# Designed miniproteins, single chains, continued (3), part 44

Each design is a single chain, and the fold is of that chain. pLDDT is the mean over its residues in the fold that is shown.

## One batch from the design tools (miniprotein)

Design m9508
Fold by ESMFold2-Fast:
Structure m9508 (fold): chain A 81 residues (1-81)
Amino acid sequence: LSPELEAEVLEALAVMYAALGKRSGDYETAIENLKKIAEELKKLGFSPEGVKKVLEDIRDYAREQGNTEAAELAEKALKEL
């Protein structure tokens, strides 16, 4: 894969992991996978902005579900990226 194609695949994986986390309620695993994807994007020289938007969506969804711990975990991940 070229770096550009690899970045596109990583961004698609970020959306998928977020959807799985919302579906399963396993936000910790979803957020850890999103952090790894953001790190790989940075290694390729790309912005993690797409992953940040996905983490914001998880944070907001978790808050709506009353899962304060998951929302705080997502917020912490956003600050680390």
Scores: mean pLDDT 85

Design m9509
Fold by ESMFold2-Fast:
Structure m9509 (fold): chain A 74 residues (1-74)
Amino acid sequence: GQTVTLRLPLPPGTVVDYTLFDSNGNEVASGSVTADADGVATITFTGLKPGETYTLRLTTSDGNVIETVFTAPA
């Protein structure tokens, strides 16, 4: 499978819960990440299907929702 590393700009020390969905809306991965002192949260996904489009949903502890979409390399 493909490996994708995402770097997400967030305020330093922000803790977010993430959920990764495939193009059919199935949950593929979930977890939690904290933004570093430079304001970057890094998440690495492995075993992704080549050419598949994924939706990453981030939820902060104060209820803000951030979504991003990416396609795994073919």
Scores: mean pLDDT 81

Design m9510
Fold by ESMFold2-Fast:
Structure m9510 (fold): chain A 91 residues (1-91)
Amino acid sequence: MEEELERKQELEKKLSELTRKAGEKIRNKDFAGALEYLKELAKLALESKDEDLIEYAIRALEEGAEVAKLLGDEETAEELRKLAKEVEEAK
């Protein structure tokens, strides 16, 4: 139980770092770079099989989509929303 909690905390840190890096890419209008980090985030969350981490990934993808839309990149926004739905359906 304690080892599982520690593993979850390390994954939470990793997902948070990927979200931060993706956000930096989006702010610089490097949407391709942001997509790579967010795809890695989604993969790690699904591989964890942890519901909280999967929900975190879905929220990060949805938030990234809204920011991309606000910055005028509808293509990236739609791709991120699609990825979020795929993650939700895969859990």
Scores: mean pLDDT 81

Design m9511
Fold by ESMFold2-Fast:
Structure m9511 (fold): chain A 90 residues (1-90)
Amino acid sequence: MDRRRAMSYYAGAYGLVNRALGLVRQGLSGSYDDGQRLLRQARELLRQGRRYARLAYSLDPTIGQKALDMVDRGTDYVDRVDRDRRQRAR
């Protein structure tokens, strides 16, 4: 039972990470110059994804760790994109 619930939280985190990455790509691929707003929205989705990942970890540490690693990779990607955009804007 707990593994199934952990997988449901993992799926929730996965959906939020994918949505966050979609917003980042939208900001890069010809969204008007509101890319900074889209990056802030992506970070909020990643924060929500981390909450789901922590819930998964409390039920099944193996599944939860994979969810946390996924959220961390998404966060690192957003941070790299933000840094690159700020350097190009200068």
Scores: mean pLDDT 83

Design m9512
Fold by ESMFold2-Fast:
Structure m9512 (fold): chain A 78 residues (1-78)
Amino acid sequence: DKEETIRHVLRDGIEASRAAAEVNKQDPEKALRALRVLAERIGKVTGSEAVRKRLMRAIDEHPEEAPLALARVMEELL
């Protein structure tokens, strides 16, 4: 089921984004690269350019808070 697959990927993405918060404190460039890859993947799975842009904007507007901001956007999509 497509909807179940999207929910599963979003839940996994939320956990991965939260885990990246620790990496972001030690190596922000590495964490931000990983979060951008995650945002692109979620955008492709949802098939929505608006979702992709919203996820990327969450990363770009406040890089220091990007892991938690990205997790919040994904939670709003569930």
Scores: mean pLDDT 82

Design m9513
Fold by ESMFold2-Fast:
Structure m9513 (fold): chain A 86 residues (1-86)
Amino acid sequence: HMEEEKQRLRAEIERLKKEVEDLKASLPTIKNPVLKSKAQNYIDLAEKYIELAEQALENGDLKRARKYIEMAKTLIEKAKKLIDYD
């Protein structure tokens, strides 16, 4: 099911892109400048890993794509926790 796996990973990447957009929209609402800086760093890193995951999928490297997706997910969750601390 290689094609189904690739489609699943692509859908996951698109979901993560939307999460990042939502987090970016929430950044200006963070009152604590230290938390805002940390959230910005996590969001920036998540975007880089999303880009790397897309490149890995384009190259057919599903293992690398999964790794980068997991790294982006972890960073997004860390950013969400900081934003939810409002």
Scores: mean pLDDT 85

Design m9514
Fold by ESMFold2-Fast:
Structure m9514 (fold): chain A 99 residues (1-99)
Amino acid sequence: MTEEEKLEKLAEKLRELALEKFKDNEELNKKIEEVWKNKSPLEVASYLLGMLAAYEMRKMGLSDEEILEILEEELPQLSSIDKEAALEGAKAVLEALEK
């Protein structure tokens, strides 16, 4: 299985999970579909991972500032993801959960 095939399958699974997690949030659903249409598989997977990580960390009681610090320094190194895309996804979730 190629790296491209792995990324495409990962992006598909992450999209399904994110749409289920955020099914009642129209703004986040719109952002997920926009990224899916306009970004590469690596960027999509990274964005969706950032969204899901930020959501789980918020549920654990971490502040927005703590979540963004962790994602900027730790998550890209651990996952070999697109740092900018992941951080953008995290910010989208944190902003939407504020209202």
Scores: mean pLDDT 78

Design m9515
Fold by ESMFold2-Fast:
Structure m9515 (fold): chain A 76 residues (1-76)
Amino acid sequence: MMLLTQVKRLRDAVPSMTVDEARDTMDVVVSLAKAFPELIPYALETLRLIREHQPELADYAEEAIKELEELLEKSK
């Protein structure tokens, strides 16, 4: 329960993040999604927002999105 709340909080904070905060957030949500596949949909939402609001990180966010989408498909 706490981990889901943490990921949702990070997602909602994305538009107000600095580039460095967004980068740290990408690392955190990707790590959590790999450990807890049930968090992948929320991690994907967070990564898509980072791609939208942080053009400098767009390529890194897109690569992370692809990785998590592949893990989600394999989990079915």
Scores: mean pLDDT 81

Design m9516
Fold by ESMFold2-Fast:
Structure m9516 (fold): chain A 96 residues (1-96)
Amino acid sequence: SDAVKAKELYDKFLKELQDLYRNNVGASKEDILKQVKEIFKRFIDEVKEKLSPETAKKILNYFLKLLKRELERSTDPLVQKFYKELIEYIEKVLKE
């Protein structure tokens, strides 16, 4: 079922983020943001590839709304760039 696959993809995404934080103690903010962006992009790609088009669109639009909200709240230029690049990536994937 799409719900089971979606949960598995999300659990994998969270684990990759947790592993990144654990393995990059003392890394620069720029390096962490780059790695988080690549993990997020893989999650977006897997959602599109493994879920039905309707379910994928729903999940991707949910994350798009969250990222836009976080961008509006952010004052750090590096973090703003990170959110903008992920927003653009999701919008590109949604147009395909």
Scores: mean pLDDT 88

Design m9517
Fold by ESMFold2-Fast:
Formats: sequence, C-alpha cells, structure tokens
Structure m9517 (fold): chain A 88 residues (1-88)
Amino acid sequence: MLLEAARVMARIMAEMQGLSPEEMEAFLARMEAEARATEELLRAGAPAEVIAQAAEQYRAWADKAEAQGLPAELVEAYRVMADYIESV
C-alpha cells in the first residue's frame, strides 16, 4: 500500500527527470527505504499530530504539483499517500 504508492511516485518523478536506468533504480530504492521508515513510524504508534503533519505535507505536494501542471498520475500518487497516512 504505502510502498506501492511510493514506487509509483518515484517512477514518475525519475521518468520526468530523465534519469538513466541505473539512476532510476537507485532513486526507487531510496524512496522505498523512506516509505518503509514512514510505515514503521505509523506501526510504532506515532502521535496523531505527527501523522496529521505528514499527511498535510503530501497534500501540499499534490496541490503544488497540480498547480505546476505536473502529470495527473503524480498528483494522484501524492493524494493516495496522504489518504493512507491518515487511515492509520
């Protein structure tokens, strides 16, 4: 769930930046590690305020991406991440 959304975001972002296959693989691995760290914090019972702040950040990124005319798939991936974080 969280990892899947992070993979979609990382793939779209890497593709937009014109990264090489090797750079894309490294970027995906980094994003997966960050997603796993976030999921671990959620599982550890992070304070509701911290969870709310994380969700707000992803919603802000989605709104900014939409305002900049970035791909709809990237905007949707950010919103999926925010919704997942808030669902905990």
Scores: mean pLDDT 73

Design m9518
Fold by ESMFold2-Fast:
Structure m9518 (fold): chain A 81 residues (1-81)
Amino acid sequence: SAVDYANLVREAERRYEEAVKRGDDLEQARSLGVLIPAYLMSGDYQKMAEYSSEAGKLIKRLGQAGLDALEAGGQELYDAL
């Protein structure tokens, strides 16, 4: 639903900010898995591009674990639609 989607995006923004502050790379990647497709769907291409760049850095550090975390976030968003 639109309410569930909006709540998930707001929660993911908060989770991402908290994960950055504590250096939790896996939670950063999972949160970006929600936020990147959400910003793409909303037409906020600047934020989508900025967060995609940050996701690329995480993938270089984490490898497959970073990709898996991004995919998990994308699935969480899909399930909220």
Scores: mean pLDDT 87

Design m9519
Fold by ESMFold2-Fast:
Structure m9519 (fold): chain A 68 residues (1-68)
Amino acid sequence: DEALLRALDAAEQAVRDAGGEVISGTVKDGVLHIRVRAADPEAARAAAEASWRQTAPGLKVEIHAERA
């Protein structure tokens, strides 16, 4: 699904814009699974969640954020 891949790309970019690094990201059955490393893991998590909520409303997100 191109729309879900587009939403994944947007979420990954939001993480990078927040100063984080994306370790892995994938979409399965409308659920985003993303692993992030950042100096501020909660800010990176919030950025990815906000982007996913906006681009894929109603779909689930599972974010694992760790400190860089």
Scores: mean pLDDT 80

Design m9520
Fold by ESMFold2-Fast:
Structure m9520 (fold): chain A 95 residues (1-95)
Amino acid sequence: MREATDEELREQLERFLKSVEEGIEYIESQLPTFSPEQQARVRQLLEEIRKIVEETRKRLADPNADPREVLAEFKERIAPVETELRRIYLEHQRA
């Protein structure tokens, strides 16, 4: 049923974290196009995402950590932040 090894899951999670960091860099490059209020909120959300990424990498550095649990915790923590960030970005594009 589950064929993914711990090594494969760690590789997948690291690639996912790298993708998230690339997304942060892209959004930061677009910050000047946002309103001052949106810029402040987006900066806060990006800082929260960076903290989640850092904590997730620290967790992955523990060889006793289950990468499945680490991935699940990451997704739970990132989801509300990503959802709000997408809402702000979409509203900005509609304006």
Scores: mean pLDDT 80

Design m9521
Fold by ESMFold2-Fast:
Structure m9521 (fold): chain A 98 residues (1-98)
Amino acid sequence: DKIKEKLAENLKKLGEQAGKPELGEELAKLVLEDPEAAIRKLFEEGLLEAAMQLAVAMGVRTPEFEELVEKAAKEENTKVEELLKRIEEAQEEIKKKA
């Protein structure tokens, strides 16, 4: 769908900005074919914020995603629900401005 295409474009740019253009291309392909694999790859590369944003945007809830959201919430001394809401609001603002 249009959301997956836009996410693929954003992931390619993210890889370029991180100095890893090959990773960005791999992630762009994965989000179109297997968004769960794309989320796992982002976690493996330590891109926690991007992984959480992608999981929320795609409506995907993997065990790795759930554990990492809980860990991030504890590290920020916040609630899991507040962290997810913040990520969703940021994603919606990006969609609104596009």
Scores: mean pLDDT 67

Design m9522
Fold by ESMFold2-Fast:
Structure m9522 (fold): chain A 96 residues (1-96)
Amino acid sequence: SDADIRALGKELGLPQSTIDEIINTPDEQLPELLLKAETETGVAQIKLSISKKKEDAEKLVYQYRLLALIYYKMGDEEAAAYYLRLAEEIAKEYGL
């Protein structure tokens, strides 16, 4: 439900505008939203691998949490859980 997506997004510390965008995205457009988020995640992964900077780790954690919320809205709870674990691993490594 929209309430469950809002609750999870808030728990993950995502901006209200980002949560609203995911909730308001029609089901037919979710694959496109997901592809954009996956692309941004890939860029964040590469940047962190080169820089090793805490600021780039924060961006990657954000992207993984964003991916998790999109997958959760799509009903893919297993993919959502996977990306939340990746976010937690990076957060722990960089002391976030």
Scores: mean pLDDT 91

Design m9523
Fold by ESMFold2-Fast:
Structure m9523 (fold): chain A 57 residues (1-57)
Amino acid sequence: MPKSVHTFEVEAKDEKEALEKGRELARAAGWDVAETEITVERIGPGRYRVTLTRPTP
């Protein structure tokens, strides 16, 4: 199944803030947040990897 995956590293106080930053990144890019799967992975103190997965354009 074709899909688009985008990964960003963000600084955040906790995973909730990182998730919110991920949603803002998706909105700023003009993506449909409701169809975007957002996952957050802690990669260090105050650092998170946010992965956005969506259906192909």
Scores: mean pLDDT 76

Design m9524
Fold by ESMFold2-Fast:
Structure m9524 (fold): chain A 96 residues (1-96)
Amino acid sequence: MSPEEQAEKATKLILEAGSTLGTNQIAITVMKKSGSVTKRQLDLLKKQLEYAKKLLDEVEKIDPSLFTPQQKKELGLVKKDLEENEKELKKLEEES
């Protein structure tokens, strides 16, 4: 895979992970406000987090020297969103 193909792949993976985590965060917030969460809803939220983790694992296989400063910043924000969503989902599961 060429450096250009790796950079394009990284951009797509970061964007998809960020989008997945954004949707996941909205769903967690809605469920917290509802005061009730089903086992099926928790399982779907966990699957979204696992999908985002897999996308980020693929990004980690790419040479970091190929990333622009903007891509490095975006990757850092996406990693932070993953950690925050995992923490919030764990709280939601413990309160269920």
Scores: mean pLDDT 83

Design m9525
Fold by ESMFold2-Fast:
Structure m9525 (fold): chain A 89 residues (1-89)
Amino acid sequence: SAEEDKKKAEEAIEKLRADFEAGVAEIKAAPVEKQPELLAQLRRGLERAKPLALQFAKNDPETKARLEALFDEMLARLDELEEEVRRLL
């Protein structure tokens, strides 16, 4: 049903957000010299996940737009964190 599809989409979005926040926390807890490699790993994970998530939502324009915005938000946060780490090195 549309309601079940919406619930599954919301659960997938929340899991993606939670996994991202856990990855950011891991980076921040790591020694500064290890942070660039962890940042690169998290970025590669997002870049690989984005096309798969958008393909999953290809027939749901609302969910697709939400996923696009979420990936843009997460990548922007990684760009900011990379700049912060660069200043610490």
Scores: mean pLDDT 86

Design m9526
Fold by ESMFold2-Fast:
Order: C-alpha cells, then sequence, then structure tokens
Structure m9526 (fold): chain A 72 residues (1-72)
C-alpha cells in the first residue's frame, strides 16, 4: 500500500538523519585535530564523515523514490 511505502521511506530518512549527525561529529573532531596540528588524524576523521554523508545521500535517494511510488 502507499502507506507501507511511506513508512519505509520514513525509516530510511530517520537512518540518514543519524548518519548526518555522526558525520557532523566527525567533521567537528577533525577541525579540533587540525587546530592542534594533527593533520593526519584530521584527514582520517574528515574521510569518515564524508563516507557517512555518501551513505545518507543514497538512503535519501531511495526514500525519494519510494515517496514517488506512493504518490501514484
Amino acid sequence: SHMDLLAQAQALLDRADVYDAQAQDYFAQAEQYLAQGDDVKAQQLRLQGQILEGISSLLRGVASYLQQRASK
């Protein structure tokens, strides 16, 4: 049913929000390490944040597709 598709889409959006929050934590920590002169650690944390942003974007894309299917 269209309600089942919307429920699935919302679950994916909720998961994406969690990953976005985790990515922001990694970026904040990366800035702190960069300020301390630890560029290697800062780069690693930045990469981890970017990976989570990528996963979040994929989840949001799937959620958008499910929402479009529900609107039919």
Scores: mean pLDDT 90

Design m9527
Fold by ESMFold2-Fast:
Structure m9527 (fold): chain A 73 residues (1-73)
Amino acid sequence: LEEVRKLLLEAGASEETADRIVETFEKAIKYAKEGKISLAASYTVAGMLLAVADGVSPETVRKALKIVDEKIK
C-alpha cells in the first residue's frame, strides 16, 4: 500500500502513524482475500479511526479507502 503511505505522509501524518495505518489496512486486505469479511471490516474501521485520531482529513481517509477497496478486488 505504497500509495496509501505516501498519501498519509503528504497529509501530515508521522512515519510511525502512517506505517501503523498501512499495516492495519494490509491486514484488512489479507482477511478480505481470505473471505473473513467481518474481521476485514474491523481492521478497515480501526485504520480509519487511527487516521482520524491523528488529524487526517475525511477527504484523505476516503482516498485511502478507495485504494484499499481497489486492492481487495
Scores: mean pLDDT 83

Design m9528
Fold by ESMFold2-Fast:
Structure m9528 (fold): chain A 91 residues (1-91)
Amino acid sequence: SLSGSAEKKDGIATGTGRGELPEPALLVVEFQTDSSEPQMVSIGLGKTLTASLEVVLDGKPLTVQHRLRVVTPDGEDQSYSAPTQTVTAEP
């Protein structure tokens, strides 16, 4: 399973992603603003993964994408995405 959330407080957006898998995987949390390159954090652990990223907001809309990547022993990559969330920065 894969779940994700995005929160905003005091000009800072925090995205948190969590995934549970039968096999080891890599979880990626990606933030994208209207004016910048995507920022990402990834964590590779066992069957339960949690990753978070904080981004200072500059008054632009922020899109948060949670992606779970599974790398199999034979080198196949499988990606699963949670629904995209958009957070609008307030002054």
Scores: mean pLDDT 55

Design m9529
Fold by ESMFold2-Fast:
Structure m9529 (fold): chain A 60 residues (1-60)
Amino acid sequence: GDDEKLEACEDLADGTVELLKGASDEAKDKAISQAEKKLSESSGACKKGLEKLLDKLKSM
């Protein structure tokens, strides 16, 4: 259902943050740009997951 889709998108977001913890600032900037692009193309549950991902990436 929609809750399961949201959970899956949040899990992907958390995994992306974990992979980027040791990455360069350039790689983080690219990830932010990619996430912003995906956010503009996304709707519903995955949009919320991408918003959380962007907040986490911008705070790193």
Scores: mean pLDDT 71

Design m9530
Fold by ESMFold2-Fast:
Structure m9530 (fold): chain A 75 residues (1-75)
Amino acid sequence: SMLEQIQELIDETLEYIEKNFEDLSEEEMIEIGEETYEKIAELMKQLSPEEQQQAKELYKEFALKVLELLKEKLK
């Protein structure tokens, strides 16, 4: 399903960021977050209103995890 594709995208993106954490700059992490947002926003257009709400919550969790990783970079 489209919702499963959004979850896969989030999982793969987080795994990529975590695997490459030491080599990624703050700016690159922000760019990855922005690109992922655009991809999710496009996929969300194809979802029912109920599934859009679920996708929105998945994206919030993703955004919070990226923010925590970004904070770690700023130390």
Scores: mean pLDDT 85

Design m9531
Fold by ESMFold2-Fast:
Structure m9531 (fold): chain A 75 residues (1-75)
Amino acid sequence: SELREQGEKYFNDGDYLKSAQLYALSGDQALQQGDYRSASISARNASISLKKAGLTDLSKYLDGLSKKYDELAKA
């Protein structure tokens, strides 16, 4: 996924907010396609990026979404 690769690039550059945005967009794209596994991974990566950016509450929210998508991927 192009968006996930860009999210990783910004994360490595220390731009955690931009990284989180790109991972979130990747997750939304995966959801539109019914790909709950990719959506879970993207939400988890966005959560990690947000935590490093100091946005703890938003990080916890996305961590919860990642877990919900992981359960849907197993169904």
Scores: mean pLDDT 88

Design m9532
Fold by ESMFold2-Fast:
Structure m9532 (fold): chain A 61 residues (1-61)
Amino acid sequence: SAAAQAAANRAAGEAAGRAVQELFGVDDKRSQAGGDAVAANPAAAESAASALQTARDAKGV
């Protein structure tokens, strides 16, 4: 449903924001481990990608 998709997008956006904060605050080796973890979970990666695309669309211009 549209409501479920909106909720999932919000959750994914929040999770992506936290992940970015953690990655920027850690060493390169840990950043790579984080990237591998996301690659190992394609569903999470797809949700994060959708949230980022929605954020870009919301920017509008």
Scores: mean pLDDT 59

Design m9533
Fold by ESMFold2-Fast:
Structure m9533 (fold): chain A 70 residues (1-70)
Amino acid sequence: MKSVEEKFAEARALIATVTDPALRAELEALLEEAERLAAKGTEEGLLKADVLLLSLFGEVYVEERRARLA
């Protein structure tokens, strides 16, 4: 398993591969919100942050594939 900090590091690395600057900005905003939720130090905040990270990973995967097809 990974710590929440390690998951955020992976999310940052994935966002760095995004070539569309508008999409990258949206993903960075999602990452910042996830970090804010995790920073609250509550178990509920950490769970919500994990859900946002899962959504972010899925969004990067789908949109990167679309970008490569264009």
Scores: mean pLDDT 73

Design m9534
Fold by ESMFold2-Fast:
Structure m9534 (fold): chain A 89 residues (1-89)
Amino acid sequence: DVAKEVLARAAAILGRELTFSYTESGELVGTLSPELPVTDEATQKSGYALAEAVAELDEEKKREVAKIMGVSLEELEEAIKKAKEIKKK
């Protein structure tokens, strides 16, 4: 649930709609609705907020978030690390 809420909020900030559904096999699938143009400011803030929220998740939940976003766990963790470096203050 936390991962769903974090992704839904991040998608909303990015101007996207994130929907969750279950397949006939009971598999949870997240789908990002149409890609909308965003400002650099909105994109950066969304990225930092997502990185902070994901950093608090368990490893298993991080993998689930990465799959829903269509990125690898490695890419997600790299993004978290970059966000921490930018928050150097």
Scores: mean pLDDT 57

Design m9535
Fold by ESMFold2-Fast:
Structure m9535 (fold): chain A 70 residues (1-70)
Amino acid sequence: AKELFEQGKLEEAIKKAIEEGTSEALYLAGLALMLQGRYKEAVELAQKSIELGGDGQTKALLNAAKVALK
């Protein structure tokens, strides 16, 4: 129950960040996806964040997601 409630908030945060479309928002959405084990989607958002001017922090997220995805 509590975990499902927190998971629902993460899903809303991810959706809002995608709608915002900034490099930082996509990076935060990618982190939320990593926490949920959704590594493929985390890779996709991290790549988009880098394309919009994401820095070394976003590149580190992309690498971590790729390693976890295998």
Scores: mean pLDDT 75

Design m9536
Fold by ESMFold2-Fast:
Structure m9536 (fold): chain A 91 residues (1-91)
Amino acid sequence: MEEELERLKEEIIRAALAGDYESAERKAFELVKLLLENNEEKKLQELIDEVLSEVRRRAEEEYGPEAAERAYRKLKQAILRAVHKAVSELE
């Protein structure tokens, strides 16, 4: 599971940096579902914070602070949609 989580985190980060928020949302959905299915939802906020901070850091280094803030906002919205969708699919 830890290896799967790290892979999904990196895929979300790369998708967000590429401006592919549709793929970022899909990968975030997979991450959230994996955590919920393994009863590890208490790690969810920490993992979200790690992904968001890493995207902002890398985007600022490559594209500057305005691009970093935009990437942060768009990814946060994509993750929120993914969380709501994952929770709604579980009884």
Scores: mean pLDDT 82

Design m9537
Fold by ESMFold2-Fast:
Structure m9537 (fold): chain A 80 residues (1-80)
Amino acid sequence: LSKEQGEKAAEALRRGLAELERLGLATPDTTVRDAIAAAQRSSSADAVALAAGLQELVDLGIVPGPDTTVRDAIAAAEAG
């Protein structure tokens, strides 16, 4: 990812995480795998966008694996 794309991805992930936290479905310490599963079970558009964004980070190899926390995934996206 370019630096700008990483920063945009991190911002989208933060919004989705905040929505999952509001719904009681995830925390920053939730793994990427579990956060994707929780987001996909949510009716919230922000949560669905989070699932897509986290999957993209895994597919691009930006995160070391699906067992990484959402907090660390957001930090990795911001770093590019």
Scores: mean pLDDT 77

Design m9538
Fold by ESMFold2-Fast:
Structure m9538 (fold): chain A 76 residues (1-76)
Amino acid sequence: SKEEILEELYKLAEEAQELIANAKTPEQRRVAIEMDASIGLAIMFAETSEDEELVREYYKKLKEEFERLKKEYQKL
């Protein structure tokens, strides 16, 4: 459901905030901020869109991108 997707997006937002707080370099902080911004846009899209299938597809792509950026963060 849309509510479940929003709950998962808010969990990702908390994870991004934790990465920002734990960043040891400016480069790590930059990547974490970009993650946070992307999640914010996804939350806005999920809240305003009436197309639950499209919201679900967007969330899936965002989750894949989040995992990729998280790996980049870990390598810095």
Scores: mean pLDDT 85

Design m9539
Fold by ESMFold2-Fast:
Structure m9539 (fold): chain A 74 residues (1-74)
Amino acid sequence: AVEEGIETIEEGKQLIEEGQQAIKLGLQALESATNQNDINQGIGLVLIGLGLVFQGKLKIKQGEKLIEEAEKSL
């Protein structure tokens, strides 16, 4: 119902925040990289962060859809 949709949106927002932090850490690692292994690790962390942001956006969309369906059933 509406409350479940709101909770799902909140979870999505948390994932986006976690993803943004991972991206920042990955970019900092890349800025300080001195060899290929450091570069690979930094890129990996950025990709993980992007994945979390994408998952968070999907959860927000899912939560919004749950709210819309609940509204339409009234």
Scores: mean pLDDT 83

Design m9540
Fold by ESMFold2-Fast:
Structure m9540 (fold): chain A 84 residues (1-84)
Amino acid sequence: EALPSEAEMAAELAALRAAGADPLFLEYAELAAELARRDPSRLEEVEAEVRPEAEASTDPSRAEELLRRKVELLREELERLRKE
């Protein structure tokens, strides 16, 4: 599928905010969208790295920890790309 435009990504994030989504989910979505636009393969690598933990846990507190880890990894990859 074609990647969403920056305008489409912004509209999706605005809709999620309007729906009262968790701020942590919104941060994840924003960073994931930026990384997907710059380097989709790195986004896939981040998701693959955390997949076993996501599949192993049904605890909501673990889901939040996992999401924070994803945000941290996405920030690291984006910062690395910005410096190149």
Scores: mean pLDDT 70

Design m9541
Fold by ESMFold2-Fast:
Structure m9541 (fold): chain A 73 residues (1-73)
Amino acid sequence: SALELIEEGLKLAAEAAQAAKAGDFEKARSLIERMKELAREAEKQGLPEVARALRTLIEEAEGQLKKAEEAAK
């Protein structure tokens, strides 16, 4: 359902943020890729609002990962 896709996306975003903070950048990248697959599934199911919400979460997760990676250099 639309709600289940959003809830899974929020869970993946939280896990990606925790992984980035822990310095596990490989895990954070993997979780972000899973979020991208979730957004594609929402689009395929004809749920554009859900796909848009997931893309917003992906953008924020990618931004946080980029900042964490730069801080670790």
Scores: mean pLDDT 86

Design m9542
Fold by ESMFold2-Fast:
Structure m9542 (fold): chain A 72 residues (1-72)
Amino acid sequence: SLEDLIARAERALASAREVLAAGDRTQLLVAKHELEELIEELEKYDDERAKRLAREFRELLGQIDARLAELA
């Protein structure tokens, strides 16, 4: 359901923020993959909460990519 997806996405957002702050390269790559999959699922819905979460995920992906570049 949309509610289950929103709850899963919000948990993934919190986890990804922790990984961005303190994670290694492997954890960052795993977080990146999960966020990309969740964006695809969220963008299937015409819902304000889903659109907001997809936008937050895209911003976070940019930060993860920047962090991965620093670790290279």
Scores: mean pLDDT 86

